# Ledger of designs, part 26: designed miniproteins, single chains, continued (5)

Each design is a single chain, and the fold is of that chain. pLDDT is the mean over its residues in the fold that is shown.

## One batch from the design tools (miniprotein)

Design m16930
Fold by ESMFold2-Fast:
Structure m16930 (fold): chain A 89 residues (1-89)
Amino acid sequence: AVVNPFINSTVQIQTGDRSVTAKILGDSPNVPPVLPSEQLIPVYDSNGDLIGAISMETKLQLEDGTVVTLKDLFPVAPQDIKVTLLEGP
C-alpha cells in the first residue's frame, strides 16, 4: 500500500482565487495503490521546492473541524491545485 507521507501535516491548498488551510488525515479507502502522474497534485515547501505529491482522494480536516476529501472541496483538475506545506507531522 502507498502511504501518504504528509499524514498529520498542515497544508495550504489553493485553486484560482480560493485558498484553504487543512490538516492531512490520510488517503481515502478508494485511492488505488498506484496513481498516474496526471492524478497527482504536487506539494511544495515554503521556498517553492517540490517535496512530494498527494491525490485528489486525500482526506482533509478543515480549520472548522469539517472532514472532506480534496476532490469534494475542489472538484477541479489536479494540475489546477497548488499545495504548500505549512507544518510537518
Scores: mean pLDDT 72

Design m16931
Fold by ESMFold2-Fast:
Structure m16931 (fold): chain A 64 residues (1-64)
Amino acid sequence: MAPLSKAEQARALINALKGVPGAHEAAGVDPTPAIEGIRKQAAELLGIPEDEVSLEVLETAAAA
């Protein structure tokens, strides 16, 4: 397994955030725990508080 760069990890988190709500809604499952997990991973990856995690911040990291 090759380790992902921070930019690649940010891209994966963006894709997960886009996919998780729709998939969970289709299954009738609350997406909140999955979204919280993704936010925590993004906060750890970027070194920011979870409340500062946004799609714009993740897109900036993915572009770097």
Scores: mean pLDDT 73

Design m16932
Fold by ESMFold2-Fast:
Structure m16932 (fold): chain A 55 residues (1-55)
Amino acid sequence: SEEELEELLKLIEEASKYGPINFEEAEQGIEEEYRHKFSDEQVEELRAHLRSLAG
């Protein structure tokens, strides 16, 4: 799970360099697909990272 979270964070970071990220859509998708795979703390970390990159 931690390794998967780190890989996902890297993918999000790389994606943000090549195009705009819609924060609301990305957060909704991540919560829907990943909430059951990650802990509440990991989801919050992912959300914070996404928000910092999305603008």
Scores: mean pLDDT 68

Design m16933
Fold by ESMFold2-Fast:
Structure m16933 (fold): chain A 70 residues (1-70)
Amino acid sequence: SFRALLLRIAREIEERAEKEGLSRSDIALLIQRVGDYMMAHRDSLSDEELRELARKVAEELIEEIKKERE
């Protein structure tokens, strides 16, 4: 289900962001933004394409947050 996919991706992103040293608030914001992108494309993309989109968006946002905290 889409809900199960969202939860799995959120967990993967949380683990990666924690390893990168992001705060709990930054991780929550990251998950929310990635989730919003996935929901916007839910009906137009396959589950595999949604995973690829989520990974790309998460990487870009993690790098942006890290720059703001330097």
Scores: mean pLDDT 81

Design m16934
Fold by ESMFold2-Fast:
Structure m16934 (fold): chain A 70 residues (1-70)
Amino acid sequence: HLEEGKRLYEQGKYEEAVKAFEKAIEENPDNAEAWYFLGKVYEKLGQTEKAEEYRKKALEIDPGFDEAKE
């Protein structure tokens, strides 16, 4: 589900990506990466409030996830 969500996100299929990432979170609620990408998808959908909430959830699980990396 996580990999499927990333693929859908890269293809611009944001609504389908949301469903895939939601399933990834349902299977593993501690998956910071799934929460982080769900936030990115909602940002693309113009849902900035939800995007921020999901990014904060990812940081709660893994504080390093909000870092820009080379």
Scores: mean pLDDT 76

Design m16935
Fold by ESMFold2-Fast:
Structure m16935 (fold): chain A 80 residues (1-80)
Amino acid sequence: SLVEEYKELVKDFIEKFKTYMKQKNIPEEETKKLIEEFKKKAEELIKKYEAGEISQEEFDERFRELEEETYKKIEELVKK
């Protein structure tokens, strides 16, 4: 199922972001907050896709935007 693939993709990115933030010495509380925000937004995208509100192409585009947004937030935390 494509939905199951999307759920695994979200898990993979969560682990990737956790690893990256740990390497950048970002505090655990900031890491937890950012991961929770990412997870909620990603789950909402999956929900919209399951409901037929967005296409696979729209999901891929919005997920890429969410990934980029999350990296930008991490870089802002590094610059503090």
Scores: mean pLDDT 86

Design m16936
Fold by ESMFold2-Fast:
Structure m16936 (fold): chain A 55 residues (1-55)
Amino acid sequence: MAEKIREEFEKVVATLSKEEASEAAKIGLIHAEDLNDKEAVKALLELAKERGIEV
């Protein structure tokens, strides 16, 4: 994943509460799974782990 895209996502997540960030990440995972986009799933899981967001 491009570093700039990751930074933009982290900024958006930082404006949400911890619970809202967790829900947004779960919704993102569902969308990535629906699209069968394994790279997006991996990127989102790694980002959630680094930010301490529960998914």
Scores: mean pLDDT 69

Design m16937
Fold by ESMFold2-Fast:
Structure m16937 (fold): chain A 96 residues (1-96)
Amino acid sequence: MKKEEELRRKADEHLDKAIEYGQKASEIEPKYKEKVDEAIKSLRDAKTPEERLEQARKALEIFSKLARESKNGEAIYHYAQAAKHFKEAIDLLEEI
């Protein structure tokens, strides 16, 4: 339905922003780059709305943990922004 497509587009916008913040964090703090890259790859490999929601939830968990465990203030900001955008995307996808 057209309204479901609009929710998917808004969710995609938040997922794209989350990925951008995650990539910026991995540039600041290479220690977690492999973990960040793996999470982004899993999201990109997701082909169904159900799988995308599952991978977004996993990414939220990962980035929330990195925001808590990181010792780099600049990286913490970007991890937290990524987590925020993943949560917004999840909330939109759950409305479908």
Scores: mean pLDDT 84

Design m16938
Fold by ESMFold2-Fast:
Structure m16938 (fold): chain A 67 residues (1-67)
Amino acid sequence: MKAPAEEIRARALEILEKQGVTDAEIQVLNDGQLLVIRSSKRFDLLPLAQELAPLMGEPFGIKYVLV
């Protein structure tokens, strides 16, 4: 079962905060199948993808935008 968009967003923010990223804007698109992250800081996408896979289901994507 897919998690609601608010839960996906909250979990992504928690993971980013653990990497020192506190300025991220997060959009959950395509009915929970696409996560768009905008931040001025670089971060490691692999732990984020691994933690979010059970919440987003298959297929899903993560798009990172450095601003």
Scores: mean pLDDT 76

Design m16939
Fold by ESMFold2-Fast:
Structure m16939 (fold): chain A 67 residues (1-67)
Amino acid sequence: MLRPLTPEQQARAEKIIAQREADYEKFMAELEKWVKEGKISPEEAKRLAAVRYMHLQLDAVAETLEL
């Protein structure tokens, strides 16, 4: 079972999540540029965004479980 986080561990987990969200935002901005430049299709960008979001969620969960 998941152990309750201490206030310090919770603050650290929040920072980790915020960093992952910032990374995802950067990736989304890059995908938008690539679509605009014709390097990838809008459909391909949507697929890549979904895969990246899934990896972000898994990484955040794994790192939180290590606390």
Scores: mean pLDDT 73

Design m16940
Fold by ESMFold2-Fast:
Structure m16940 (fold): chain A 55 residues (1-55)
Amino acid sequence: MSEEELERLAREVARETGVDFDTALSVVRALVEVEGLSEEEARERALELLRSVET
């Protein structure tokens, strides 16, 4: 996934969860680059994690 796609995904996750962009970017980057998830899988997983923890 490109850096531009990571940033776009992070902005969408930040908007949906209410977390800051840097937090969302760190989470989606880890899910894609460390866990090897696709864009769709990383989005769903990031939303699940951040909605559960960042309340």
Scores: mean pLDDT 78

Design m16941
Fold by ESMFold2-Fast:
Structure m16941 (fold): chain A 62 residues (1-62)
Amino acid sequence: SAALQAALERLVAHAQGLADKVLAADPEAKAELRVLDGVTVELTITYGGKTYVFTARASDLV
């Protein structure tokens, strides 16, 4: 649906913004953004020797 696609695009943009902020604060940090199942956004950040995984589903927003 158009609403689901718009929600997915907003989640991707938000996740990319978070990745950009982390990399700006520490250029040795790593960020990986993935879209799973066509509705799930997964952001993996490696920072300070630790790995953080964040997930959000576009379907939960519509």
Scores: mean pLDDT 82

Design m16942
Fold by ESMFold2-Fast:
Structure m16942 (fold): chain A 99 residues (1-99)
Amino acid sequence: MELERDQLSALLRMIASIAREMASKTEDPEVKELLLEAARYAEEAADAVDAGDLERAAEYAEEAARKLEEAAELSGDESIAGLARAARRLAEQARELAE
């Protein structure tokens, strides 16, 4: 159980890092903004996991997934779409831990 929380936090921080890297490489300002917002929400979700606020973690993880899904639709980028799917799975896991 504790190892699952540590893993969730680490994976959310990895999503934030990848989203920021993708944002640095995109020339589309709207896609860049969505990726940076997703990174911020993923980092806040990880911080909430570490603080034991699992309800807040689930809410922030869901926002991160939504922003990545919007970025994927706007860009048509398969790498962003892959990241969005990973973020959605983490949001679902965060919600399960909050229950």
Scores: mean pLDDT 86

Design m16943
Fold by ESMFold2-Fast:
Structure m16943 (fold): chain A 100 residues (1-100)
Amino acid sequence: MTEQERLLQRMGEAYRAGDVKALKEILKEMLERGDLTVEQLRAAIDLGLQAIADHPEEFTKEDIDALIELARRALEGETDPVLKRQLQEDIEYLEKLKKE
């Protein structure tokens, strides 16, 4: 298992445990690394979106900005037009959620 795969595993474990604090720390670590694949970034975004849906009160604007940045990085590397559209919609949803 690569370090990047280990981060995704840890994020999934934090999500299942309801440990939003740990999940946020892992998102920050992912943002700082810059070496995640598009597929890994997309998986992290999916977990982050699900965590926000389950625990919306625990996410600050700064936490949402971190997830938007990961989504923008995934979008820059994505070549599939269907997946690009999905990432654009995810970014728009997160930006709307942040505006309140």
Scores: mean pLDDT 83

Design m16944
Fold by ESMFold2-Fast:
Structure m16944 (fold): chain A 71 residues (1-71)
Amino acid sequence: SLKEKLKELAKKLEPIKEAANAGDLAAQEELLDKLVELANELIDLFGFPEEYRKRLEEEYAKARELIAAQK
């Protein structure tokens, strides 16, 4: 279920979120990657058109560029 997927994700992200909040750029990138994985699962779960996945990929690329720019 969606509730179980969100609960599982929250548990996996808790330590990563703490490191990301402390300014760990690698943890920020890992957190972003996990959130994108969830977003793709939600697209599949709700049957959204392929354009949603394309938009997600575009936003993901922009977010990765912003993290990279921070060094």
Scores: mean pLDDT 77

Design m16945
Fold by ESMFold2-Fast:
Structure m16945 (fold): chain A 106 residues (1-106)
Amino acid sequence: EEKEKARELFKKGAQAFLEKNYPEAVSYYKEAIEIYEKLGDKVNLAAAYTMLGEAYLNLGKFEEAVKWYRKALELDPDNKEAWRLLGEAYRKLGKVDEAEEYFKKA
């Protein structure tokens, strides 16, 4: 039943994110990630990494956002949304040349 528990935690994270409670979203996404990692559920793991990165981006933690977007892209290199979000995080870090490179992959 770990898969259903991970799904409910992910939903709670998404709800917290929608309510702009980014610290709570981070907490729920991390709990979902632990379960998805144990299950080897790469599809849901990549989605959870992307959402965790987006929560960190909204918290102004741009280096953390980059870390989680890179983990998502290691699992799914064709994820155009993750490339776009990686570019946005690099732009926020003042790394404009790298940001433009990543936006081209989006």
Scores: mean pLDDT 89

Design m16946
Fold by ESMFold2-Fast:
Structure m16946 (fold): chain A 57 residues (1-57)
Amino acid sequence: MELSEEEREFIRELARKVAAGEISGEEAIRQLREKIGELSDDEATRLLVEAYIEENE
């Protein structure tokens, strides 16, 4: 992925918040798209799901 380490950490943080029930997956996708701006809904969802699986803590 062409993401910076800061962007990847942001995605992991969103995935952790979704796992904790602090935000919805839909809200996490919205925030991710605001941060990066160039992601489709499908791309944002894929990145969030991958981070969610990897960081499942």
Scores: mean pLDDT 74

Design m16947
Fold by ESMFold2-Fast:
Structure m16947 (fold): chain A 103 residues (1-103)
Amino acid sequence: PVTVTQSPAKVTVPVGGSATITSTTSQPVSRIDWYFQKPGEEPKLIISNGTIRVPGVSSRFTGSGSSGTTSTLTISNAQPEDTGVYYNEALGVLGQGSELTVV
């Protein structure tokens, strides 16, 4: 079975700061997706196939998924509305989530 491990589990950044979330899979995968969930809302797809930003998602969100079993999500110029949990998904398996707080 594939395992998806995210780091960090929790990160706090100032408004205008940057956060990077890294995901590692137990084996190479052909596709990964990134989801963002605000408290009380359903998760929303933000990055498809590692690098493709979903239309309407801010250019401040960047995905990289080209290196072996490792993929990253970078949030630049962080805004208060970016606060929530980010999930990496591979082969139907979700990572444990990474909680971002923007202060």
Scores: mean pLDDT 84

Design m16948
Fold by ESMFold2-Fast:
Structure m16948 (fold): chain A 77 residues (1-77)
Amino acid sequence: SEAERLQRTFEAIRQALEAKSVAEVEGLGRQLLAEDPEFGISVLRTVAEFLRLAGKEEEAEVLERLADQAEAELAAA
């Protein structure tokens, strides 16, 4: 079914992100925020939650800090 395919795709994305280094995860986060800050903040917070569930606390913290910084910058603009 389509719901099952969507869940498999989401799981594949999660696994790919889990395999990345802290530096690679930070770089991807910065790229998303540069392209669309509001969308990027939402995506980074969601991805950080999944990284924490996978035991990738350092990578999750980096993404959450980037999202927090971007949110503060948008509020100040």
Scores: mean pLDDT 74

Design m16949
Fold by ESMFold2-Fast:
Order: sequence, then C-alpha cells, then structure tokens
Structure m16949 (fold): chain A 55 residues (1-55)
Amino acid sequence: DAARARLSPEVAAAVEAAARAAVGGSLDTQKLAEELGVSTSTVTAVAKEAILAAS
C-alpha cells in the first residue's frame, strides 16, 4: 500500500513519526489529520504502514 505517496514527503514523515512515537499508546488520527490538513483515512493508512514497518 502506497498511502504515504498521497501525502507530501514532509506530511508523510510527520504522520510516520507520530505513529512510531505512539506505538505504545493511542494515536489520535482525527486530530493529526486536522492539524496536517489531510483526510483521517489517509493518516490512518500511513500510520498503520509505519507501525507495521516498525514491528
């Protein structure tokens, strides 16, 4: 899944960093999506990809 390709490199990096930082807790995907100006579904997909890569 190339969900991160739908975001700018900077935004994708921010979502991936937030997902990695939240790996032991809950990531507020709605808040992050609002902050970055992207859809919640895209943030969720990129966050899942980042967590899977970190596992």
Scores: mean pLDDT 71

Design m16950
Fold by ESMFold2-Fast:
Structure m16950 (fold): chain A 88 residues (1-88)
Amino acid sequence: MEKAKEAIELAREALEIAKEALKLAEELKDRKLITKAIGAALRAIGAEFLAELALKSGDEELAEEALEAAKEALEYAKEVLEEIKKKK
């Protein structure tokens, strides 16, 4: 179950980065970047949900899938934030 807990931590980190990206995208009034930031937040939320489900069910295979989803969500959130920062 450590993988599920790690996935929750990474997904929460991804969501915080996505929220920061959304705030900056709104300052730029760039609809495309706002849409990407929202997408990053939704990916993070989905990964956390999957990780919590894995933790509750004790499903180690689902925990591995959740960890992968959380890592992907974190990378995407970071990519979106960097894209937005390059526009400043």
Scores: mean pLDDT 87

Design m16951
Fold by ESMFold2-Fast:
Structure m16951 (fold): chain A 65 residues (1-65)
Amino acid sequence: SKEDEELRKMIEYTQKLFDLYVENLLKKIRDEIEAELKARGQPTKEEIDKMVEERLKQLLDELAA
């Protein structure tokens, strides 16, 4: 039905907005972590990636609460 099509489009749109939000959030987190780790010395990509994932998890857990 037309209502089913509109609902599907809303779900797809909401998912795209959330994906863009997460992408922007990841970029911000990465920039902050890189700046922090550069102050410590030479960071490894693995160390940066781990910290980014841990911080994103914390922020998403807070959003879900």
Scores: mean pLDDT 79

Design m16952
Fold by ESMFold2-Fast:
Structure m16952 (fold): chain A 70 residues (1-70)
Amino acid sequence: SVEELMKKIEELLKKVRELIARNAPRSTIMKQLIEMAKTAVELGKLDPQAAKEAAEKITEMSIEVHKADL
């Protein structure tokens, strides 16, 4: 359902923030970002607007991951 996919994205976003705070390996962080992207694709099949909002949050998180490396 849309609710389940949105909750999954929220949980993955929290997980990525925890991983960044703990200086986890980039490969581990990237695996979480890929899982979020896959979840957003599934969300888009059910609710394109929710998927657009999720994609924007994922993009912002990807920028934060890149900035943390610099």
Scores: mean pLDDT 81

Design m16953
Fold by ESMFold2-Fast:
Structure m16953 (fold): chain A 80 residues (1-80)
Amino acid sequence: KKYEEYRKKAEELLKKMTDEVNKALEQSPEKAYETAVKLADEIAKEARKLYNESPEAREVADYLVAGAMKILEEVEEKYK
């Protein structure tokens, strides 16, 4: 149950990041990159908190970091 709650929240955070980055991308690649960096930092802080809670939460933390980094990398390719 707790793992499913963490996982769903993580998916919602990554979806929100994707939506915000795509919205910024409509304005410019530069704004999309700035938005992606800011949100990746916020997600990294949330992942840090999860990492200290339980082994199940650590798996979700790793998923969050990987997802945020992938979104950031995709935006970097468009910015350059």
Scores: mean pLDDT 80

Design m16954
Fold by ESMFold2-Fast:
Structure m16954 (fold): chain A 82 residues (1-82)
Amino acid sequence: SMLEELEKFIEELLEEVPEEFKEEFKKRAEKLLEKTKEALKEAEELEDKKKAEARKEIIVESTKGLLRMDLYVLKKEAAKKK
């Protein structure tokens, strides 16, 4: 499922997160995933199944982008402390 794809993506990104920020990243990812679940629910309500699928793909890719941004910010923050 798309949610399982996102959960796996979060696990893969978590391996790259500096140890001191892993808990913060997990909390951010969990909050974002809950918002994504609601957005996917709303997309499912679209009468046009092709538009529903397209919107779900956009939601998933946008969520992945936001997760990558959070990782980038946390990596930069860790670099400042070293």
Scores: mean pLDDT 84

Design m16955
Fold by ESMFold2-Fast:
Structure m16955 (fold): chain A 76 residues (1-76)
Amino acid sequence: VEELLREAQRLAEEAVEAFRAGRYEEAARLLERAAELLEEAARRAEEAGDLELAAALRRGAERLRRQAEELRRLAA
C-alpha cells in the first residue's frame, strides 16, 4: 500500500508542475494515473481489513478524477 501511495504522490506532484506550465492535458493524465493507484491501494487496504483507509483512498481517487475532468475542459 505504501509504495502505491508514494507513486500516487509523485504523480500528483508532477501534475502540479504540468498545471503551472499550462499543460492541462498532461496534468489531467497524471491525476488519472494517481487516482488509479489510489483505487488499487484502497483494494489492498480493504483486503487487509482496513476499511477506513480504503474509504479514504477511494474518496481521494474520486477527487483526483474530478480535478482531471476540470483540467480536460480547460485543455479543450
Scores: mean pLDDT 85

Design m16956
Fold by ESMFold2-Fast:
Parts: structure tokens; C-alpha cells; sequence
Structure m16956 (fold): chain A 67 residues (1-67)
């Protein structure tokens, strides 16, 4: 519980600091937190793109910000 929760919060903070929009950063952190095995930021973005939450352009820009 607490370790996965902490990872999610740290990821969210890091994404927000990098300039990722709050709603997208939150969903990325949530996917990483719920993942059965370690999920990269790229994989989280790809899943959001598959879900239609973000556009291809937004996905590319976010990947550049969090590298």
C-alpha cells in the first residue's frame, strides 16, 4: 500500500514539475501505481493515448518534458 502510494505521489510531483498538465500527470501516476510490474512513463503515456485521454501531439510533448 504505502510504497506504491508513495511511488505514485513522487511520479505525480515529478511530472507536474516537468510541466505535464495536472490531469494527465495524475492519470500517468495512477497507471504506474496500479501496474502489475514496473511501468515506464512512456508506457503510461501510450496507454493514455490508447484510451483517447491525450492526442499524439500531447504524448510527444510530454515524453520530451519528462526525459
Amino acid sequence: MSENELIGRIALHEFLKAGVPEEIARKMAELMREAEKPLSAREAIERLLEQGVISEEEAREILEKIK
Scores: mean pLDDT 75

Design m16957
Fold by ESMFold2-Fast:
Structure m16957 (fold): chain A 102 residues (1-102)
Amino acid sequence: MEEKRKKLEELIDKIEERLEELRETLEALNLLTPELRELIDEALELLEKIKNSDLEEEQVEKLIELLEEFLEKIDRAGLAGTLAVLPELVRELKELLKEIEE
């Protein structure tokens, strides 16, 4: 459990870095719509709350849902190539949370 929690913390940090880089990339390309900006900003705010707490499972679940919505919207916009490793990190987060909740 403790080892899985450390992996969760590391994964949260990687997702935060990836979202910040993606936000900058989308802004530079003039592809950051108000809807995508709001989703990224909400995800970053939730990440900050998670990092300042004991990684509460309910907050991590909300983050996964928000990120999955974001990934779907990016894919539907034809911008999946901008995501780099983010979809893989979200999948890893989802699997890790499932293992912790077992």
Scores: mean pLDDT 76

Design m16958
Fold by ESMFold2-Fast:
Structure m16958 (fold): chain A 60 residues (1-60)
Amino acid sequence: MSAEELGKKAIELAEEALKTGDEKKLKEAQRLAVQAYLQGNVEGALEAGKIMKEAKKKLE
């Protein structure tokens, strides 16, 4: 996956985790966001991070 694809997938999984409360999707979103950040997609990683923060707040 490109950095762009990693960021997009991280955002999608983070949004699903926020809607469903699925901890596995939250963990996968975090993993992909870190990979996107390391590959230079800072903007996508930060956007996923904001959504993950909201999901985490609702989950626990």
Scores: mean pLDDT 81

Design m16959
Fold by ESMFold2-Fast:
Structure m16959 (fold): chain A 57 residues (1-57)
Amino acid sequence: VLERLTPEQRAELERFVDEALKNGVTDEQIEELARRLGVTPEEVKKAMKELLEKKFS
């Protein structure tokens, strides 16, 4: 999933992950991000997990 995102889309996803860590995130917010990125909500969740693993590994 991450490999299909542009650098700009990846930066948006990284900012979304940072906000989710601070304030939490709703399913509606995940669905809206997925729509903007042209991926599924499940792909967003997988990409968020991959970014968290890289950040905290």
Scores: mean pLDDT 76

Design m16960
Fold by ESMFold2-Fast:
Structure m16960 (fold): chain A 93 residues (1-93)
Amino acid sequence: AEAAAKGGEEGGEAGVKGAEEAEKAGSLKAAGGAYRAGGAAYSAGAAGDGRGGAEAARAGGAAGEAAGNAEGGKAAREGGEKAAEAGRKGGEA
């Protein structure tokens, strides 16, 4: 539970950072995707579901990539992937 919560917190931070980078690139839609990915990782981690958080974070990053411009989409994808990795590690521990 504690490891999953920590993974969720790290995933939340990764999602917020990806959202900030996407916003700076001029893509609010990609930023929204990255932000949702981080929130999903955080919430699932708090509930002890690191695997579900990782899957939701990856999906949010991918949705942000599809909706954004090239730079914003890349930032959203990378944020979602980092959030997914943090959630996965929390779930495994």
Scores: mean pLDDT 70

Design m16961
Fold by ESMFold2-Fast:
Structure m16961 (fold): chain A 82 residues (1-82)
Amino acid sequence: KEKKKEELKKKAKELLEQYIREEAEEGLYLMGASSYEIGEKKDPEKGKKLKEEYEKKAEEYRKKAEELKEKYEKAKKEYEEL
């Protein structure tokens, strides 16, 4: 039915948008990690700690993006089968 197909398409679009945002945030945190490694040359211990924190956050966003991608692919497959 058209209503169910529209609902699944909307869900897939929302999941794709969330995936893109989480992936973008991962990139920003990876850039931040690199910046702290370079910028904290005079305080290597602080720079290393900040880099590790940003890399850990990037990994968390990567995992969220992977989960959202799987949900998006599932939702897309469901509405394609209607």
Scores: mean pLDDT 77

Design m16962
Fold by ESMFold2-Fast:
Structure m16962 (fold): chain A 60 residues (1-60)
Amino acid sequence: GPVRVRATAGYPALSPDELGFREGDVLEVLEEVDEDYVLARNLATGEVGLVPKSLLEEIP
């Protein structure tokens, strides 16, 4: 199934292509875009956008 990750910090969406989230939000990774970003869905809001990988931790 899709990989789930947890936000280690809050992030305001700085552009229309980015996803905003709060610390502790669980995100579903939809696609790896590059080494720095993933396309993800915030499971709390249902919104989709680009997320910096540096703010994410894998959950078991």
Scores: mean pLDDT 83

Design m16963
Fold by ESMFold2-Fast:
Structure m16963 (fold): chain A 68 residues (1-68)
Amino acid sequence: MEEAKELLEKAREHAEKGDLDSAGVYATKAIELSKDPELQDEADRILIEALRKQGRPEMAKVLEERRK
């Protein structure tokens, strides 16, 4: 679905800028619009990487456990 992929790209862009709040919103919307496990996996990876970049490894671990 085109819209979910656009949201994923926006999430990645905001995560690269260190804007975790916007990255989280866009990644969550991408997951909600698509039941594609590959897209959900990529959105979760973006969120985990953003959390690690902001020095929040504990929250990153919670998301990693959710994926398992």
Scores: mean pLDDT 74

Design m16964
Fold by ESMFold2-Fast:
Structure m16964 (fold): chain A 80 residues (1-80)
Amino acid sequence: SVEELKKEIDKLEKELDELLKKITDDPELRFEAEVLLGLAHIYVGLAKIVGEDEELLKKAIDLLKKAIEKLKEYLEEKEK
């Protein structure tokens, strides 16, 4: 449902914010993650305008997951 997709987006945005707070030494990686977050916000806004399009919300989720994955990969490489 649209409501469940919005809850997932809120959860992912919170996770991304926490990861960004841990990564202070790589401005390029931070910028890439922030661009993906911005694109996700555009899809959320567009979904609202067109009347709760689930596919647009799913695209926002995919972008947020991609940003989170990039930040997690960076943290994992630092532990090697």
Scores: mean pLDDT 82

Design m16965
Fold by ESMFold2-Fast:
Structure m16965 (fold): chain A 64 residues (1-64)
Amino acid sequence: MSELASRASAGGILVIAGEVEIELAKRMAERDPSLKEEAQKLIKRGEELIKEGERLIAEALAQE
């Protein structure tokens, strides 16, 4: 029972973390264009975090 609540919370945190990484990547590219490749890598990682977070939330809801 506690595991379902923890999984949903972890999913929410991952979504927020992914959004923050994407925002950070955009700022990095704006401040220093030479970091554009690193920024693209961070954006991809952020997108993966968001997708994983959404999966955890969906899994917790499906078991309810």
Scores: mean pLDDT 79

Design m16966
Fold by ESMFold2-Fast:
Parts: sequence; structure tokens; C-alpha cells
Structure m16966 (fold): chain A 79 residues (1-79)
Amino acid sequence: MENELAREALELAREEGDRAAEAGARVLLEGSKEEDPLEAQIDAGVAAIAAGVALAVGEGKEAAELILKAARELEEKYS
């Protein structure tokens, strides 16, 4: 479920050409596979920052919102 959201965000970001959202989605996909809870939380934080940059640029907002949702779910799971 979390991995599906990150994958959808990655595909949307690639279609929109939003490199910040694409980077955030990639970090979330790797974070969802991490066995270390601290690494997963760090990846969620990095992805949230990348989504914030994407939103500030004003393109790929849909992908950025999916990244923020997936990042929050990953962070809450390990907090």
C-alpha cells in the first residue's frame, strides 16, 4: 500500500517532468523496503522535503501530494 503510493507518485512525477517529486518518490520506494526504522524515518523526511520543493516550483503538485501522504504514513509507522 505505502509502496503503491510511492510508485504512483514516481510515475506521475516522471510524466510531469518534476525532478524534485521524482527524487522524493524514489527515496520513499527505498525507505519502504528498509529494515532499519531510523533509515525509514530519514527517507520519509527527505521525501517530504523533496515534495515541498516540488510544490514550491508549482509543477507536479499531484505527485508531490502523494509523496507527502506516503511519507507521513511511513513516518507514523515507525514513530
Scores: mean pLDDT 70

